# Designed miniproteins, single chains: the designs that were tried, part 37

Each design is a single chain, and the fold is of that chain. pLDDT is the mean over its residues in the fold that is shown.

## One batch from the design tools (miniprotein)

Design m1264
Fold by ESMFold2-Fast:
Structure m1264 (fold): chain A 80 residues (1-80)
Amino acid sequence: DLAALKERLAEAQKKAAETGDRKAMAEAARLYGKILGASPELIERFAKAIEEGAPLEEIQRINDEILAEVAPKVEALRAA
């Protein structure tokens, strides 16, 4: 259920913001990737980078890869 995933993401993001817990941030990243329909390997790479405290530039790069991966899928659905 997409609505349930969005609610869980909002809760995880709030917890991460309140605690500064990298593990909570990584869980929010996993939910975000699942909502977008990214590959499990890419989602785990994103979450691991956040959990390990990678530089913001590196996290942004992985996020760009996620967006690039899901963009063709969105276009394919629109064309069908």
Scores: mean pLDDT 76

Design m1265
Fold by ESMFold2-Fast:
Formats: structure tokens, C-alpha cells, sequence
Structure m1265 (fold): chain A 68 residues (1-68)
């Protein structure tokens, strides 16, 4: 169904956002994922010395995920 496809796309976007945040801060001790709106996922990776914030659109995340 369309609703399940939308849920799947958001889960993919969360994975892509998390990967991008961890690529920028590989030694992160904390990772937070936030759904900012229907089209935007934010991942925040942090450790004792640094914080990195990444925002990803659902469309861009889906495209990147299937290009892997």
C-alpha cells in the first residue's frame, strides 16, 4: 500500500542520514535521529569533543540507497 511505501522510504532515509553522520564522525558515542518533516530526516552524531548534524531529504536518501 502507499502508506507502507511511505514508511519504507522514511526508514531508508533514517539509515542514509545515520550513515552520513557516522562517516563524518566515525568515533561518535551518541547518534540521534529526528524526523523534521515528511520529507526531511536529521541525524546528529556526537562525542565528547564534537557534534555533527546532517539533514537528508527522503528523495535524495532513496536515490543514494538504491545506488549502493
Amino acid sequence: SMAEEEKRRKEIAKLVAAQKALEKLPDATKLEIEEVDENTIKATASNEKATVEVEVSVEEAEKKFYAQ
Scores: mean pLDDT 83

Design m1266
Fold by ESMFold2-Fast:
Structure m1266 (fold): chain A 67 residues (1-67)
Amino acid sequence: MEETRRMQISTLEWLIEQAEKALAGELTPEQTQDMIDLASNFFGKEVKTPEEVIKLAREGLERLEEE
């Protein structure tokens, strides 16, 4: 449980950082799409924008931190 939880937290934090970089114009379109595709796989649903990635990742982190 501990290792799995830490990996999930790390993934969610990474997704937030990458999505914020995409919104700041620091990522290429290809890098932005790769991050969105990874987020869609991680959340098990289609994600289309960096803003959606940030929202879902923050919600996920809040749930994991509250437990």
Scores: mean pLDDT 80

Design m1267
Fold by ESMFold2-Fast:
Structure m1267 (fold): chain A 70 residues (1-70)
Amino acid sequence: GKVAGLIAQLQEAASEANANLKSTSAAGIIKGIGFTLKAMGLAYELGLLGEGDVASAIAKSHGLALDVPS
C-alpha cells in the first residue's frame, strides 16, 4: 500500500543520507544532503497520513532529526 511504499523509501533515503554524510568527498556530502531532503519530504508525506511517529522513529534510527507533522 501507499504507506508501506513510503516507509520503504524513507528507510532507504535515511540510510543513504547517513552513509553519504560520512563521506570524505564533497560529492559524497552533496549526495548525502540530497538524500536528507528526500527523507524530509517522505517523512512529511507520512506525517500527513498519520504516520508521523513512525517516520520520526525511522529517521532517528538513521541519525536524522526530522520535523514531521502529527
Scores: mean pLDDT 78

Design m1268
Fold by ESMFold2-Fast:
Structure m1268 (fold): chain A 107 residues (1-107)
Amino acid sequence: EPSLLTLELLIRYYISQGKFDEAEKLLEEAEKRFGKDNPVILGLKANLYRKQGKFEEALKYYEKARDIEGKDNPNILRKIAEVYEDLGDFETAEKYRKKAEESQKKL
């Protein structure tokens, strides 16, 4: 049975190729095996929605991953900033980039 890492790499590959139906099928398999609240799966689902132009759904799933992994995860904060950049909301994107930078420097 494929590991979560193997499924993640395959899902990311299909998203990069624009093969969204294949990505969705593998994502459903990963959710059944590893749980819908797994932060890696939530991040993959958010990325899939983002690449489909479904930015509000992408934000919803990144925020859910942020709630599970912790509010100060700089990687998730940067991905939220990228979605706001895709929306043309550069002011909100900059706020999230600043939060990510502050989080990464926090001791």
Scores: mean pLDDT 84

Design m1269
Fold by ESMFold2-Fast:
Structure m1269 (fold): chain A 90 residues (1-90)
Amino acid sequence: SVKEELKELFEKWANSEDVEERLKIAKEIADLIKKNNLTEFVQALKDFIEGKKEGLEKLKEIVGEEVVDKLLEALAKTLKQSREEILAPV
């Protein structure tokens, strides 16, 4: 199912150490989103990140709690790494 595939991909993303691996995973995620028209999922995630906790509830409704947990882990790790690189002295 799409939910199981997303869970596996986000879990692989969260555990990845290589930019090339993350790029491959990102392409697979983008393909799943496009094929399954997951626009509502993307919107709910945006709402959650903006501090609207109702977005998290909707994400769980759409893809399930386990997928959401892995997605948030992947995003947190990626954003933290990018932030550290941006804040690094020139």
Scores: mean pLDDT 73

Design m1270
Fold by ESMFold2-Fast:
Structure m1270 (fold): chain A 99 residues (1-99)
Amino acid sequence: MKEEEIKKLKEELKEVEKEFLEALKNKDEEKIAELGKKLTEIIQKLLELTGYDKETLLEAAKRIGELLLAKAEAAGVDPEAVRKFIEKQLKELEEELKK
């Protein structure tokens, strides 16, 4: 696999997470949606590059969602809105992986 690309995607994931948390603090719904889509795209690219099985990738995505929820709560954002968003993204990812 392309180790350099994987490393770059992992760093990009961390940067997008930081921007996502900032958007949550600012209650910027458009930015939250945009950054959430970017998070999903990065995860899909990691799947393509690493060849991880679907179960392993879904497990990782769920853990990322849990961390984002905890960070959002710590930032004073409504966790229910973030939870619903994460659930939707995970459902879309699961359906995409079935194809």
Scores: mean pLDDT 70

Design m1271
Fold by ESMFold2-Fast:
Structure m1271 (fold): chain A 67 residues (1-67)
Amino acid sequence: DVDAVLAAIRDGLAALGIEETAEVYRRLAATLRQGAKQLEEQGGSAESVARLLALADRLEARAEELE
């Protein structure tokens, strides 16, 4: 569940004292897209790549909610 992972990320940011901003979520989404690309290049499963990209899309949607 992508929304459950977003909630866990939000809790993690709060625990680290990192402010929840659109910029933070856009940077996290970009990092996940880079990770998905690396996983794909290393022969990772299409399902795992798709899950990372779905999470990145949800983080970008969260950034739009915060702008």
Scores: mean pLDDT 85

Design m1272
Fold by ESMFold2-Fast:
Structure m1272 (fold): chain A 87 residues (1-87)
Amino acid sequence: KEEEELKKKIEEKTKAWVDRMNAQARAGVEKGLPELEKRFPGEKARQLAEDILAGLQDIIDGVAKVAEKNLYRKIKENPEEAKKLLE
């Protein structure tokens, strides 16, 4: 059951990190949208903004998956060290 609690903490922290990064990515794209609209009038600016956001979200998801896998492996190999990392 201890492994289940550590996995829950990893999932919670990973989700919180993904949510924060996605919020930052969205805010950054929204801030840049007026400049994109000046360079790419009409639907092109919005299409580019959505493509950028989608690409950033894919990167964030990929990083989160790799980090989660590494932490799950660490729980298996050394649960005490994993606890210290998660606190």
Scores: mean pLDDT 80

Design m1273
Fold by ESMFold2-Fast:
Structure m1273 (fold): chain A 86 residues (1-86)
Amino acid sequence: SEEAEKVALQTLAEIAALLRAAGFSDEQINEAVALVGEALRRVFEGEDPEEVLAELEARLSRIVDPALLARIVALMRETIRRLEEL
C-alpha cells in the first residue's frame, strides 16, 4: 500500500540520517540502507518479523557498532509494529 511504502521510506531516511550523523561513509550508509530495505521487503512479503530482524542484526553487526545496531533494531521494531496496524 502507499501508506506502507511511505512508512518504509521514512524508516530508511531516518536510519540513513542516523548513520550520517555517526560519521559513516556514503558507501557504508548505502550498504546498511540496502540491508534494511531488503528486511522491510521480506516482512511485507509475509516473512516472520523476528526471524528477519535477527538476520538483519547479524548482517548489520559487520557495518555498525553494538550501540548503533541496538538503535537501528529498535527503530525497525517500531516500523514493523506500525506496518502491522495498516
Scores: mean pLDDT 85

Design m1274
Fold by ESMFold2-Fast:
Order: C-alpha cells, then sequence, then structure tokens
Structure m1274 (fold): chain A 100 residues (1-100)
C-alpha cells in the first residue's frame, strides 16, 4: 500500500527528530506504539481505526513539540523546522487515509 510506504518514511523521520531533540524514551515509545497501531489498522483495511490512531498521533506529537525544550540556536531552529515537517507529513498521511 502507498499509505504503508508513507508510514515507513514518517516513522524513520520521526525517530531521527526525536533522537536529535533528546525526547524522553517514554514519549518515543508512545509515538512508535501509535505508528504500529496505525500500520496494523491499515494492513487490516480498518481505515476508521487508522484515522483515529493517526489523529491521536498528530495531537500527541503537536503537544510534545510544544513542551519540548528546543534551544534558541541555529541548530535548535533547524530541528524545530524538521519537527514541523514531520507533523505536516503525519497530517498529510491522515488525509490520504481519509480519502482512501
Amino acid sequence: SPIQAELDALEADAAAVLDDLKVPSSDQERIQSLLAGARAAIQAGDYDSAISLLDELVDFMRDLFKRTDIPDTKEGVLKGFRWLSVLGHATAIRQMVRGA
């Protein structure tokens, strides 16, 4: 599924950003759990569950970004933009699933 390939890309991008920002392991595990659940739902053709899990993922990541201590430096700003790109990607996948 093209949506599954996009989830693979999102998972890799999210992992890189979370590591760069030194996000707590518990928050990283939550994101991985939500991604795994969305993937399983998409594989099962359960798009309603997939949409619900992706909505929860986007909301959780948005909240996490707001409470993450991003340094007010050039590197911190670039990491912040990368995080916003990941959020945009997750939102795009959610819309693709809704359109499927």
Scores: mean pLDDT 74

Design m1275
Fold by ESMFold2-Fast:
Parts: structure tokens; sequence; C-alpha cells
Structure m1275 (fold): chain A 86 residues (1-86)
């Protein structure tokens, strides 16, 4: 169960980071490009730290669930940021 939640969180994080990177690379404004690429790196870094924390935790399932919720929120924020640039 915990590993399934971590796998789902990783998939959401990867899809979110890829969408942010694609939007950044498509941007003609250097400021928007930098912000979107930085946001993609921040999502991946947050996921890497979150996995390490969850695996080291005594309550692995609870931490995995929190990480999944955090990645779902990051996906919503990324979608809003990308939409604001259109």
Amino acid sequence: MAEELLEQARRIADETADALRAAGLASRDPTDRRALLQAADNVRGSMDRGIAHARASENKAEEARRLLEKMEQARREAAAAIAALA
C-alpha cells in the first residue's frame, strides 16, 4: 500500500515536472522560461526528498499519503501557472 502511494506520487510529480518543462521551453519570455524550468526542478526535488522522508518514517503509509496529496496540489498549481501564461 505505501509503495503504491509512492509510485502514484512519483508519476504525478514526473508528469507535472514534464508539463512545466515543456511550457518553459515553449516560452518566448526569458523570465517565464526560467520560472517554469525552476518550478519543474522544484517539483522533482520535493518528490525526491518526500520519498526519502516517507521511507525513513515509522508511519510510512501516512507519509506516503501526505506526499501523494502534496504532488496532487503541485499538479493543480502547475496547471494554473501554465494557463496564466496562455
Scores: mean pLDDT 87

Design m1276
Fold by ESMFold2-Fast:
Structure m1276 (fold): chain A 73 residues (1-73)
Amino acid sequence: DAAAVAAAGAREQAGIQRLKETMSDEEIRKLARQVAQNALDAGVIDPEEAKELEEKVIAYLRDGKYVGIRREA
């Protein structure tokens, strides 16, 4: 159900926001490394792409911005 998916997404966003508020830079780096490592282990990305992903996740968690922003629609 789309409502259940939306609820899961909202819970995940709230969890990320709370972690962002309470996490140190070191904890953010560890989380980003884990995300990149999981993608590598799943064979979704290459090792060089995993390093890029780690940096993007760190930037997202610290600054609250992600890479995929369209100018406006």
Scores: mean pLDDT 64

Design m1277
Fold by ESMFold2-Fast:
Structure m1277 (fold): chain A 90 residues (1-90)
Amino acid sequence: MKRAGVLVDGDAEKTYEEAKKAIEEGADVIVLAAPSSATAEDVYNAAKAAAKAAKELGKEVEIEVNVSAVDDPELAEEIKRAAEEALAEA
């Protein structure tokens, strides 16, 4: 299984392009890396962008969120929920 990391930087269009490129290069899993400054909204938008890229390419890709850089456990849980909600809508 090929895993590819995409940094969540608040730019959903950039996340879409990076996820699309990774999937075209054979990624089976997209890992959205949340920086310590990440918000739930940024991750929600990034997860939707990554899911959109996978759908447009007709690929079944797993999308995960890495919150290891987020020191606040409550914020980390909010970020994970935001990703889950975005992926459920996708």
Scores: mean pLDDT 83

Design m1278
Fold by ESMFold2-Fast:
Structure m1278 (fold): chain A 97 residues (1-97)
Amino acid sequence: MKEEELEKLARETSSKAVSVISGMDLLVGMGLISRDQARRLAEDTGFKLGYEFGKKAKEELGVSPEEAERTMLRMGKEKGLPESVIKALAEGAKKGA
């Protein structure tokens, strides 16, 4: 039961990260920001999303920082997120938990 809730929370968080990347790709396609700016913004937002995930997982499910980090690394890879965004999500999750 706790593992199912953690998995659901991780899926919701990684789906938000996918939406952020899609939005950044749109801005790059429109010529409004550079690819490097988009990457930095996606990484910063990824860290914040990871932090919120880690905090909630700790408070509601008693998850350790290491478990929060591992869950975000796995889920980010399953969603096909860029490596730098996966790392930001995982670091945020560890710090939030």
Scores: mean pLDDT 84

Design m1279
Fold by ESMFold2-Fast:
Structure m1279 (fold): chain A 78 residues (1-78)
Amino acid sequence: SAGDEFRERVERLTPANLGELAREARDALGLSQREFGQMAGVSQATVSALESGRIREPSPETFERVRRVLEFAAGIER
């Protein structure tokens, strides 16, 4: 299922796929980039830059904050 595929991709999370998964999770949750940023504890500009691929190597702190939201989103699709 799409939920199982998303979960597997989150389990194999890397800096390279972070922005793509963030956009998919944000769309699934019905959130704006600002609202997703508030949920993750990062700025809207950071969310936009991750989703567009402008940030290719996020800081460990940014990576962990966004990963936490992705894990939450992966649980909703079960």
Scores: mean pLDDT 84

Design m1280
Fold by ESMFold2-Fast:
Structure m1280 (fold): chain A 84 residues (1-84)
Amino acid sequence: AEELVKKAILLIKKAINYLRQGKVDEALKMIEEALNLLRQAYEETGDERLKKAIENVEKAIQLVKEGRYDEAIKLLNEAIDLLK
């Protein structure tokens, strides 16, 4: 579970960098991979922080699809902070 969370954090950080570069499709791939890892970690642990982080990542995906990149980046950073 800890290894999955660490990998998810790295993918989220990479996604934020892609969003800042306007590489939206690459960012979405990284976010979706991170979401899958967080869901797996939540199934293994039941950790409420993981559930909250998953909700923030899911909302960030929706915001990216709406072109609301600054709001998406804010939620992705909030997810990282929950996972530390």
Scores: mean pLDDT 88

Design m1281
Fold by ESMFold2-Fast:
Structure m1281 (fold): chain A 81 residues (1-81)
Amino acid sequence: MNYIVGIVGLTKEQAEELKEKAEKLGAKVNIGYGKVVQVTISGLTLEQAEELAKKALELGAGVSIAKDGKEIFGTGEDEVG
């Protein structure tokens, strides 16, 4: 099952740590370094997506989870990068 997690508001260091964890799970990661750090992680299982989303929320970031391009959870639609 393919889930996507969009994360905004992490530090560069936090974004890189999540990237390394997600890539070890076989996921694809894209990080945008701009006004706000945006992380998009795709190719996750539901369990993996929920764990990554939980960690990001604990760090104070905004989070969205989508399944096959359909948003199933989000703190805001505009927070998905």
Scores: mean pLDDT 76

Design m1282
Fold by ESMFold2-Fast:
Structure m1282 (fold): chain A 88 residues (1-88)
Amino acid sequence: LREQANELFGLLQAAAATATDEQIAKMTALGEQALAAHAANPDDPSAAVALLTEAAGVFASPETTQRIGALLTAIAEARLAAGEDPLE
């Protein structure tokens, strides 16, 4: 789970190399908000996934966006499964 999130963040930072300063700032803010949203509601990854997808959409690279989408889906599926346990 954290490994997938780490890879996702790595892809976001890599794409930032070709983004404008404004896009980098917006993407970083959305990414941080996504992490905060997930921390607040770990059993509901939808908010975090939506924010991370928005961050991906800020990039100039559609290829990176596709990669990010796959990772977001994997993270969401894993968190949803974990949420079914009494772990909370």
Scores: mean pLDDT 62

Design m1283
Fold by ESMFold2-Fast:
Structure m1283 (fold): chain A 63 residues (1-63)
Amino acid sequence: SVQAAADLQRSLANLPEEARRAFKRAFEEDPTNAEKIAQAASAAPGANPSDAQAAANSFKDLL
């Protein structure tokens, strides 16, 4: 899972600060719901939906 963790870190680096905070909050609320996490991150101001989805998919690979 070292590769999956690296992919997640790289994907998160592509998100603006607001999207990273939304991602973390959604993860803390329900770490098993990748779809909800992606939705929360993509809803943040300045977030690219594809980058948010990539981060959520990378995280799902860790589950």
Scores: mean pLDDT 74

Design m1284
Fold by ESMFold2-Fast:
Structure m1284 (fold): chain A 57 residues (1-57)
Amino acid sequence: SEERQRTLFLLQASEEYENGADEEKILRDLKEKVGEETANQFKIVMDSRKAIKAARG
């Protein structure tokens, strides 16, 4: 299904981000694969995770 494929792309993007891939490249690729709105939500999550990590350490 399209929903399953979208979930797999988001999981792959999360793994690439944790492995040190470029944030801008990940977001650009996601916009092409899952659409701008979903990619923007992913960015909000990434920004929130960065803020939490910075506050902890």
Scores: mean pLDDT 78

Design m1285
Fold by ESMFold2-Fast:
Formats: C-alpha cells, structure tokens, sequence
Structure m1285 (fold): chain A 78 residues (1-78)
C-alpha cells in the first residue's frame, strides 16, 4: 500500500505538470490569436509565429507528462 501511495503521488505530480504545460500552451495560442486578429504587420506576424511555436512545444510537453501519468495510473489499478 505504501508503494501504491507513492505511485499515486507521482501520477498526481505528473498530472499537475501536464496541466501547467497545457495552460502555457493555451496562453500562447490565445496570444497568437490576438496577434493574428491585429494589423497584418511584420511585427504582428513574427509574434504570431513565435507564440504558435511555443504553444506547440508546451502542448507536446503536456502530452508527454499526461501519458506518463496514465501509465502510472494503470500500474496503480493492477
């Protein structure tokens, strides 16, 4: 039972990291959308692309941490 508790805590920490990266990805998507809705200047286009790249990177991290949490949760249920 002690080892199950440790796995639960680790899974929760991985879930929290996934949620944090998901929020970061969403923030960058929202910023990209704001720049896309603005005037079509080179500065706005550069900001849009920068935020899209950041959103994609944070989304990948969120997905990786979520998968790790799911794998630990499966071990807990066994």
Amino acid sequence: EEEIKKLKEEAENLRKKADEYERMAQTHRDLAAAYAAGEPTPENRDAYLRHLVAAGEFQRLADEYRKKAEELEKKIKE
Scores: mean pLDDT 84

Design m1286
Fold by ESMFold2-Fast:
Structure m1286 (fold): chain A 84 residues (1-84)
Amino acid sequence: SMAEELMRREEALLLAALEASERLLELIGASEEERADLAAARERGLAALEERRRAGVTSPQEELDEAEARLPEIIAEALAAIEA
């Protein structure tokens, strides 16, 4: 169903963003405290997503399409900021 497809996309998007964030922290030589903060944010994000899935709530396709297009731009901007 469309809802199931949107739920899978939403989860994939969250996981991609978290993976990118972990890699960015590694590149900047982030502290163990900063890495722990990201790990806590990851746990909260995944728990919130699971709660939304149980409630049958999904982001609209249009919103997910925009977020998926924007994620590579956000990563590129973060990398540029590190280089600046």
Scores: mean pLDDT 81

Design m1287
Fold by ESMFold2-Fast:
Structure m1287 (fold): chain A 74 residues (1-74)
Amino acid sequence: DRSIDIVNNTGDSTKDEIKSLNLDKDTKNKIINELNKEKDKLIKKAPGMSHDDVVEESIKKSTELLNKAKELSK
């Protein structure tokens, strides 16, 4: 399941990045929970999507949440 593997790997890398930021634990957990929610939503939609669309959406959602975490770490 290549598309699901990409979603999981992208999500895990993004979680590691968020955990490395200078943020309160509760804030990190909230953003990670949102990332998990978006990941689960994408996995449910993946059977109706092309591989390229799944990869693009996964990267987009992970980037949005990582940028949000970085803004909060300022």
Scores: mean pLDDT 81

Design m1288
Fold by ESMFold2-Fast:
Structure m1288 (fold): chain A 100 residues (1-100)
Amino acid sequence: SSGALGLALDYARKLMENGKIDEAIKLLEKVRDYVEKSLGRDHPAVARVELELGRAYFEKGEYDKAIEHYRRALDIARSVGDEELVQEAERFLKEVEEKK
């Protein structure tokens, strides 16, 4: 992680660790909107926010919503050729499938 995005993602993770999952989701949705407007909808930074949104919904037990966000992250990662993000998104999709 680097700069303001990294700090925002770290803060969202801390909110989730403290059981404030809905607050983390609200923060991540605002961060996604800002990143999409400033860097574009297909930027790797959007994929990273989508992975964290997926994690937040996974922690809530809302597996269908977690899958939707992980798939969005995977689609973006594939479109930009970010193999690390592709592997991370695929791993999270596998984990949520094992919980259903």
Scores: mean pLDDT 88

Design m1289
Fold by ESMFold2-Fast:
Structure m1289 (fold): chain A 93 residues (1-93)
Amino acid sequence: MMDRVRRIYDRIRRIFDDHRDRISRTDPVNYRRSRRFIDRSGRRIDDGDVDGSISYLIGSSGYLRRGSIRSGDDDVASVMDDIIDDMTSMRSS
């Protein structure tokens, strides 16, 4: 389970880093909030709190998705929706 959560975290982090300039300029508040939440999610994964990490990743993804929509970055928003769905399914299952 930890391996799957970490892969999802790494994917979210990569997408955030790839699109940081668009998100941070269009929605700096959501960008800063998402950055802090992603960093905290990484620490929770390291602490072995899988449920807490999943909840936090879903929250972080929500902020990133909103920032992406404001940026007009439909590709990022679409990928974030897929990641949120995957995380929700994993937690529900």
Scores: mean pLDDT 72

Design m1290
Fold by ESMFold2-Fast:
Structure m1290 (fold): chain A 74 residues (1-74)
Amino acid sequence: PTPEQWAEFDDAALLFAAVVYLVTAKKNNDIEGLEEAKRLAREVVERSTNPDIAADAEQVAKEAEELIKKLKEK
């Protein structure tokens, strides 16, 4: 594959890691896991030139942020 194809693959893989962190952290009410999901998703948003990957990453980041807020609110 070309370097550009590898970069897109890396971005997709990073997005999948963010989704795994999000799903696992949601199940366990794990704020640290949600922060990691948000961090990974934001990195994908900054790096990805693919609008679909960037849009999916933005949604993961938003969901993680909303859940962090809910868990921190007493």
Scores: mean pLDDT 80

Design m1291
Fold by ESMFold2-Fast:
Structure m1291 (fold): chain A 55 residues (1-55)
Amino acid sequence: SAALEQEAKRLYLEAFEARDVDHDDARAEELFARATELLQQVDPSVVVRELPVPP
């Protein structure tokens, strides 16, 4: 659904901020996991991948 997709995008943005601004890698990982979980619920047939993040 559009609502789940928008929530996933919000969580990804918060994850990037947690990692890059707050330097909280543990929180960033948690937020990425939650966003991925929501994306899998939107369309299970879509290959869900992590957003491009530097190593």
Scores: mean pLDDT 70

Design m1292
Fold by ESMFold2-Fast:
Structure m1292 (fold): chain A 101 residues (1-101)
Amino acid sequence: MDAKRLIEAIRNQTTDPNLSKEQMEFLIRVEIAVSMLRMAAAIEKLAGEELPKEVFEKIIREVGRMAGLSEEDIEYILRNSKSPLEAAELLKELAIRRIEE
């Protein structure tokens, strides 16, 4: 079923023209969220320092909501990620879990 195509597109950060409009909108939101977290990681590398905790938390909350994650899933990312790249991987896994339900 179409859910498998959406899951593979999220895992591989690719597009699939056979997705429904709703699936494509969800995919784009997840890919934007992951890209924003990767940009945050690049900024940390250029600065040579970690983002302030408040800024990191705000970004995760904003991108998690954009990706359609629950507040519980967002709090899970905040507790279990130590970097924007780890947050990006957890966000992808939680988005996939939501599709598999």
Scores: mean pLDDT 80

Design m1293
Fold by ESMFold2-Fast:
Structure m1293 (fold): chain A 80 residues (1-80)
Amino acid sequence: MSDEEQNRLTELGQRVLEKHSAEIQALIASIPELSDLSQREFLLLMLGLANLSPEAQATLSPALQAAVQTVVALMEEEEA
């Protein structure tokens, strides 16, 4: 990932945390194995998972796949 992409994703992640903290907290609560993560750690994990190949993403649990899609959608909403 380029430095520009990393900076953009970090800025989008901060906006998501500021505006959609309740939605992120609900996602963390829905995935028991991730319940100990902070909202920031959770977003960084979801962003990392979003950069996996489609085949690698298909190996994730349905809950993780849904969480990745939700985080990506929230970030796209903040871009608009």
Scores: mean pLDDT 75

Design m1294
Fold by ESMFold2-Fast:
Order: sequence, then C-alpha cells, then structure tokens
Structure m1294 (fold): chain A 68 residues (1-68)
Amino acid sequence: MSAAERQDLAAFLGEAYQEAAEVLKQTNGDMDAVIAWLRERAAAEEDPRKRALLEALVRWLEREKAEE
C-alpha cells in the first residue's frame, strides 16, 4: 500500500470516528445507534478498503459493547 493510500485511509478513518462520536453525542450515548449508522455507511461505501475499515470499526464497537 502506498503512502498516499495509507494517508487517505487514515484520514477517512479519522472522519468516521468524528462522525460516530457526533452520533453518540446526539443519541445520548446510544452505542446501538452508532453501530447501526456505521453499518449503513459501510453498505453504501464503494471503496472496498474503506468499507473494510468501517466493518472493522463495527466489530470493535460490538466487542466494546459486549464487555459493557
């Protein structure tokens, strides 16, 4: 993976984190709403690498939620 591709994916992941944090704030800490939003975004994502990152974030959040 090139440095430019890595930087683009890092910027995308940062934006996804910021947007997920905003959803969490708007829903008063509803992690289910954040996970649902990320799943919808992943399904709409055309770049397979960006989609994989969103899916990885969903799995991470599901694990965090399961651990309370």
Scores: mean pLDDT 76

Design m1295
Fold by ESMFold2-Fast:
Structure m1295 (fold): chain A 78 residues (1-78)
Amino acid sequence: SSFEQKLNELLARVRQLMQEYAQLVANNAPQSEIQKVLDEIISLLEEMLALMKKNNAPQSQIEAVEQAIAELRAYKES
């Protein structure tokens, strides 16, 4: 379905950005670059969350994405 295709595309993009984030942290990149990648990850996770809610995804999966967003936001504010 178009929903599954879009969800898989978003998940692949999140995974790519998470790898970029890990590499930036490992290389002691400037905090501004790290924060930019975190913002992009959060934005994509919020898009995934909206798509999942619209398509009645299992509540446990919705809560997992909500928790991931909350943790990344808290980390960014630290």
Scores: mean pLDDT 87

Design m1296
Fold by ESMFold2-Fast:
Structure m1296 (fold): chain A 60 residues (1-60)
Amino acid sequence: GEIDELIEKATKLLEEATGEKVEFEDITRVGTRLYLEGKTEVAEELSKLMREARKLGAKL
């Protein structure tokens, strides 16, 4: 579904930014870490994907 596609985009975005495998449960932790490390563009893109998922009813 559309939510699953947004989550897949979020995990892939984080995997490309870190070189690490990122599972669904890691999204918030890894995204926060990147924001604190100054990777603000990646963190902003992640925030947009998560906001769209929440609009569709995802409990994130």
Scores: mean pLDDT 80

Design m1297
Fold by ESMFold2-Fast:
Structure m1297 (fold): chain A 78 residues (1-78)
Amino acid sequence: TKEKEEEIKKLKEEAKKYLMESVEYGVKAIKYAVLAVAKKDDEEETKKYLELTREYNEKSNEYDKKYQELLQKAKELE
């Protein structure tokens, strides 16, 4: 039905938003991981960048989970 198609579209649009946030945090995690390697001779800087890498990876995974949950809900309506 048209109502079901509109609900699927809304779920996919919301899912895309979470996917974009997941990708952005993933890119930030990669950036800080690279900086940690570049600063390997500075223990304090390396520790700081590894912690930022962990935090952004956690956020990326959280948003990816929300993306997958919304995609699954959309597929169940198809």
Scores: mean pLDDT 87

Design m1298
Fold by ESMFold2-Fast:
Structure m1298 (fold): chain A 72 residues (1-72)
Amino acid sequence: MDTDVYKSQAKIVADWLRKQGAPKLAEKVKELTIKDKKSVVEVRVENGNVIVTFKDADGKPVGTLVEKIATP
């Protein structure tokens, strides 16, 4: 199935999340996409929080994760 696509999305999204100051969410994204074969649908920043939405293999939203952006 789309294992390589899930891994590629995980790397791109996780790298972006670390750059935004959300390293815990970056590791969780890798876990959910590689182990659970979920794809990231949406990533947004709102009021100092990073919000990530996931979908399953059928394209249905299956969960949302939120992390407060760490200030340096």
Scores: mean pLDDT 70

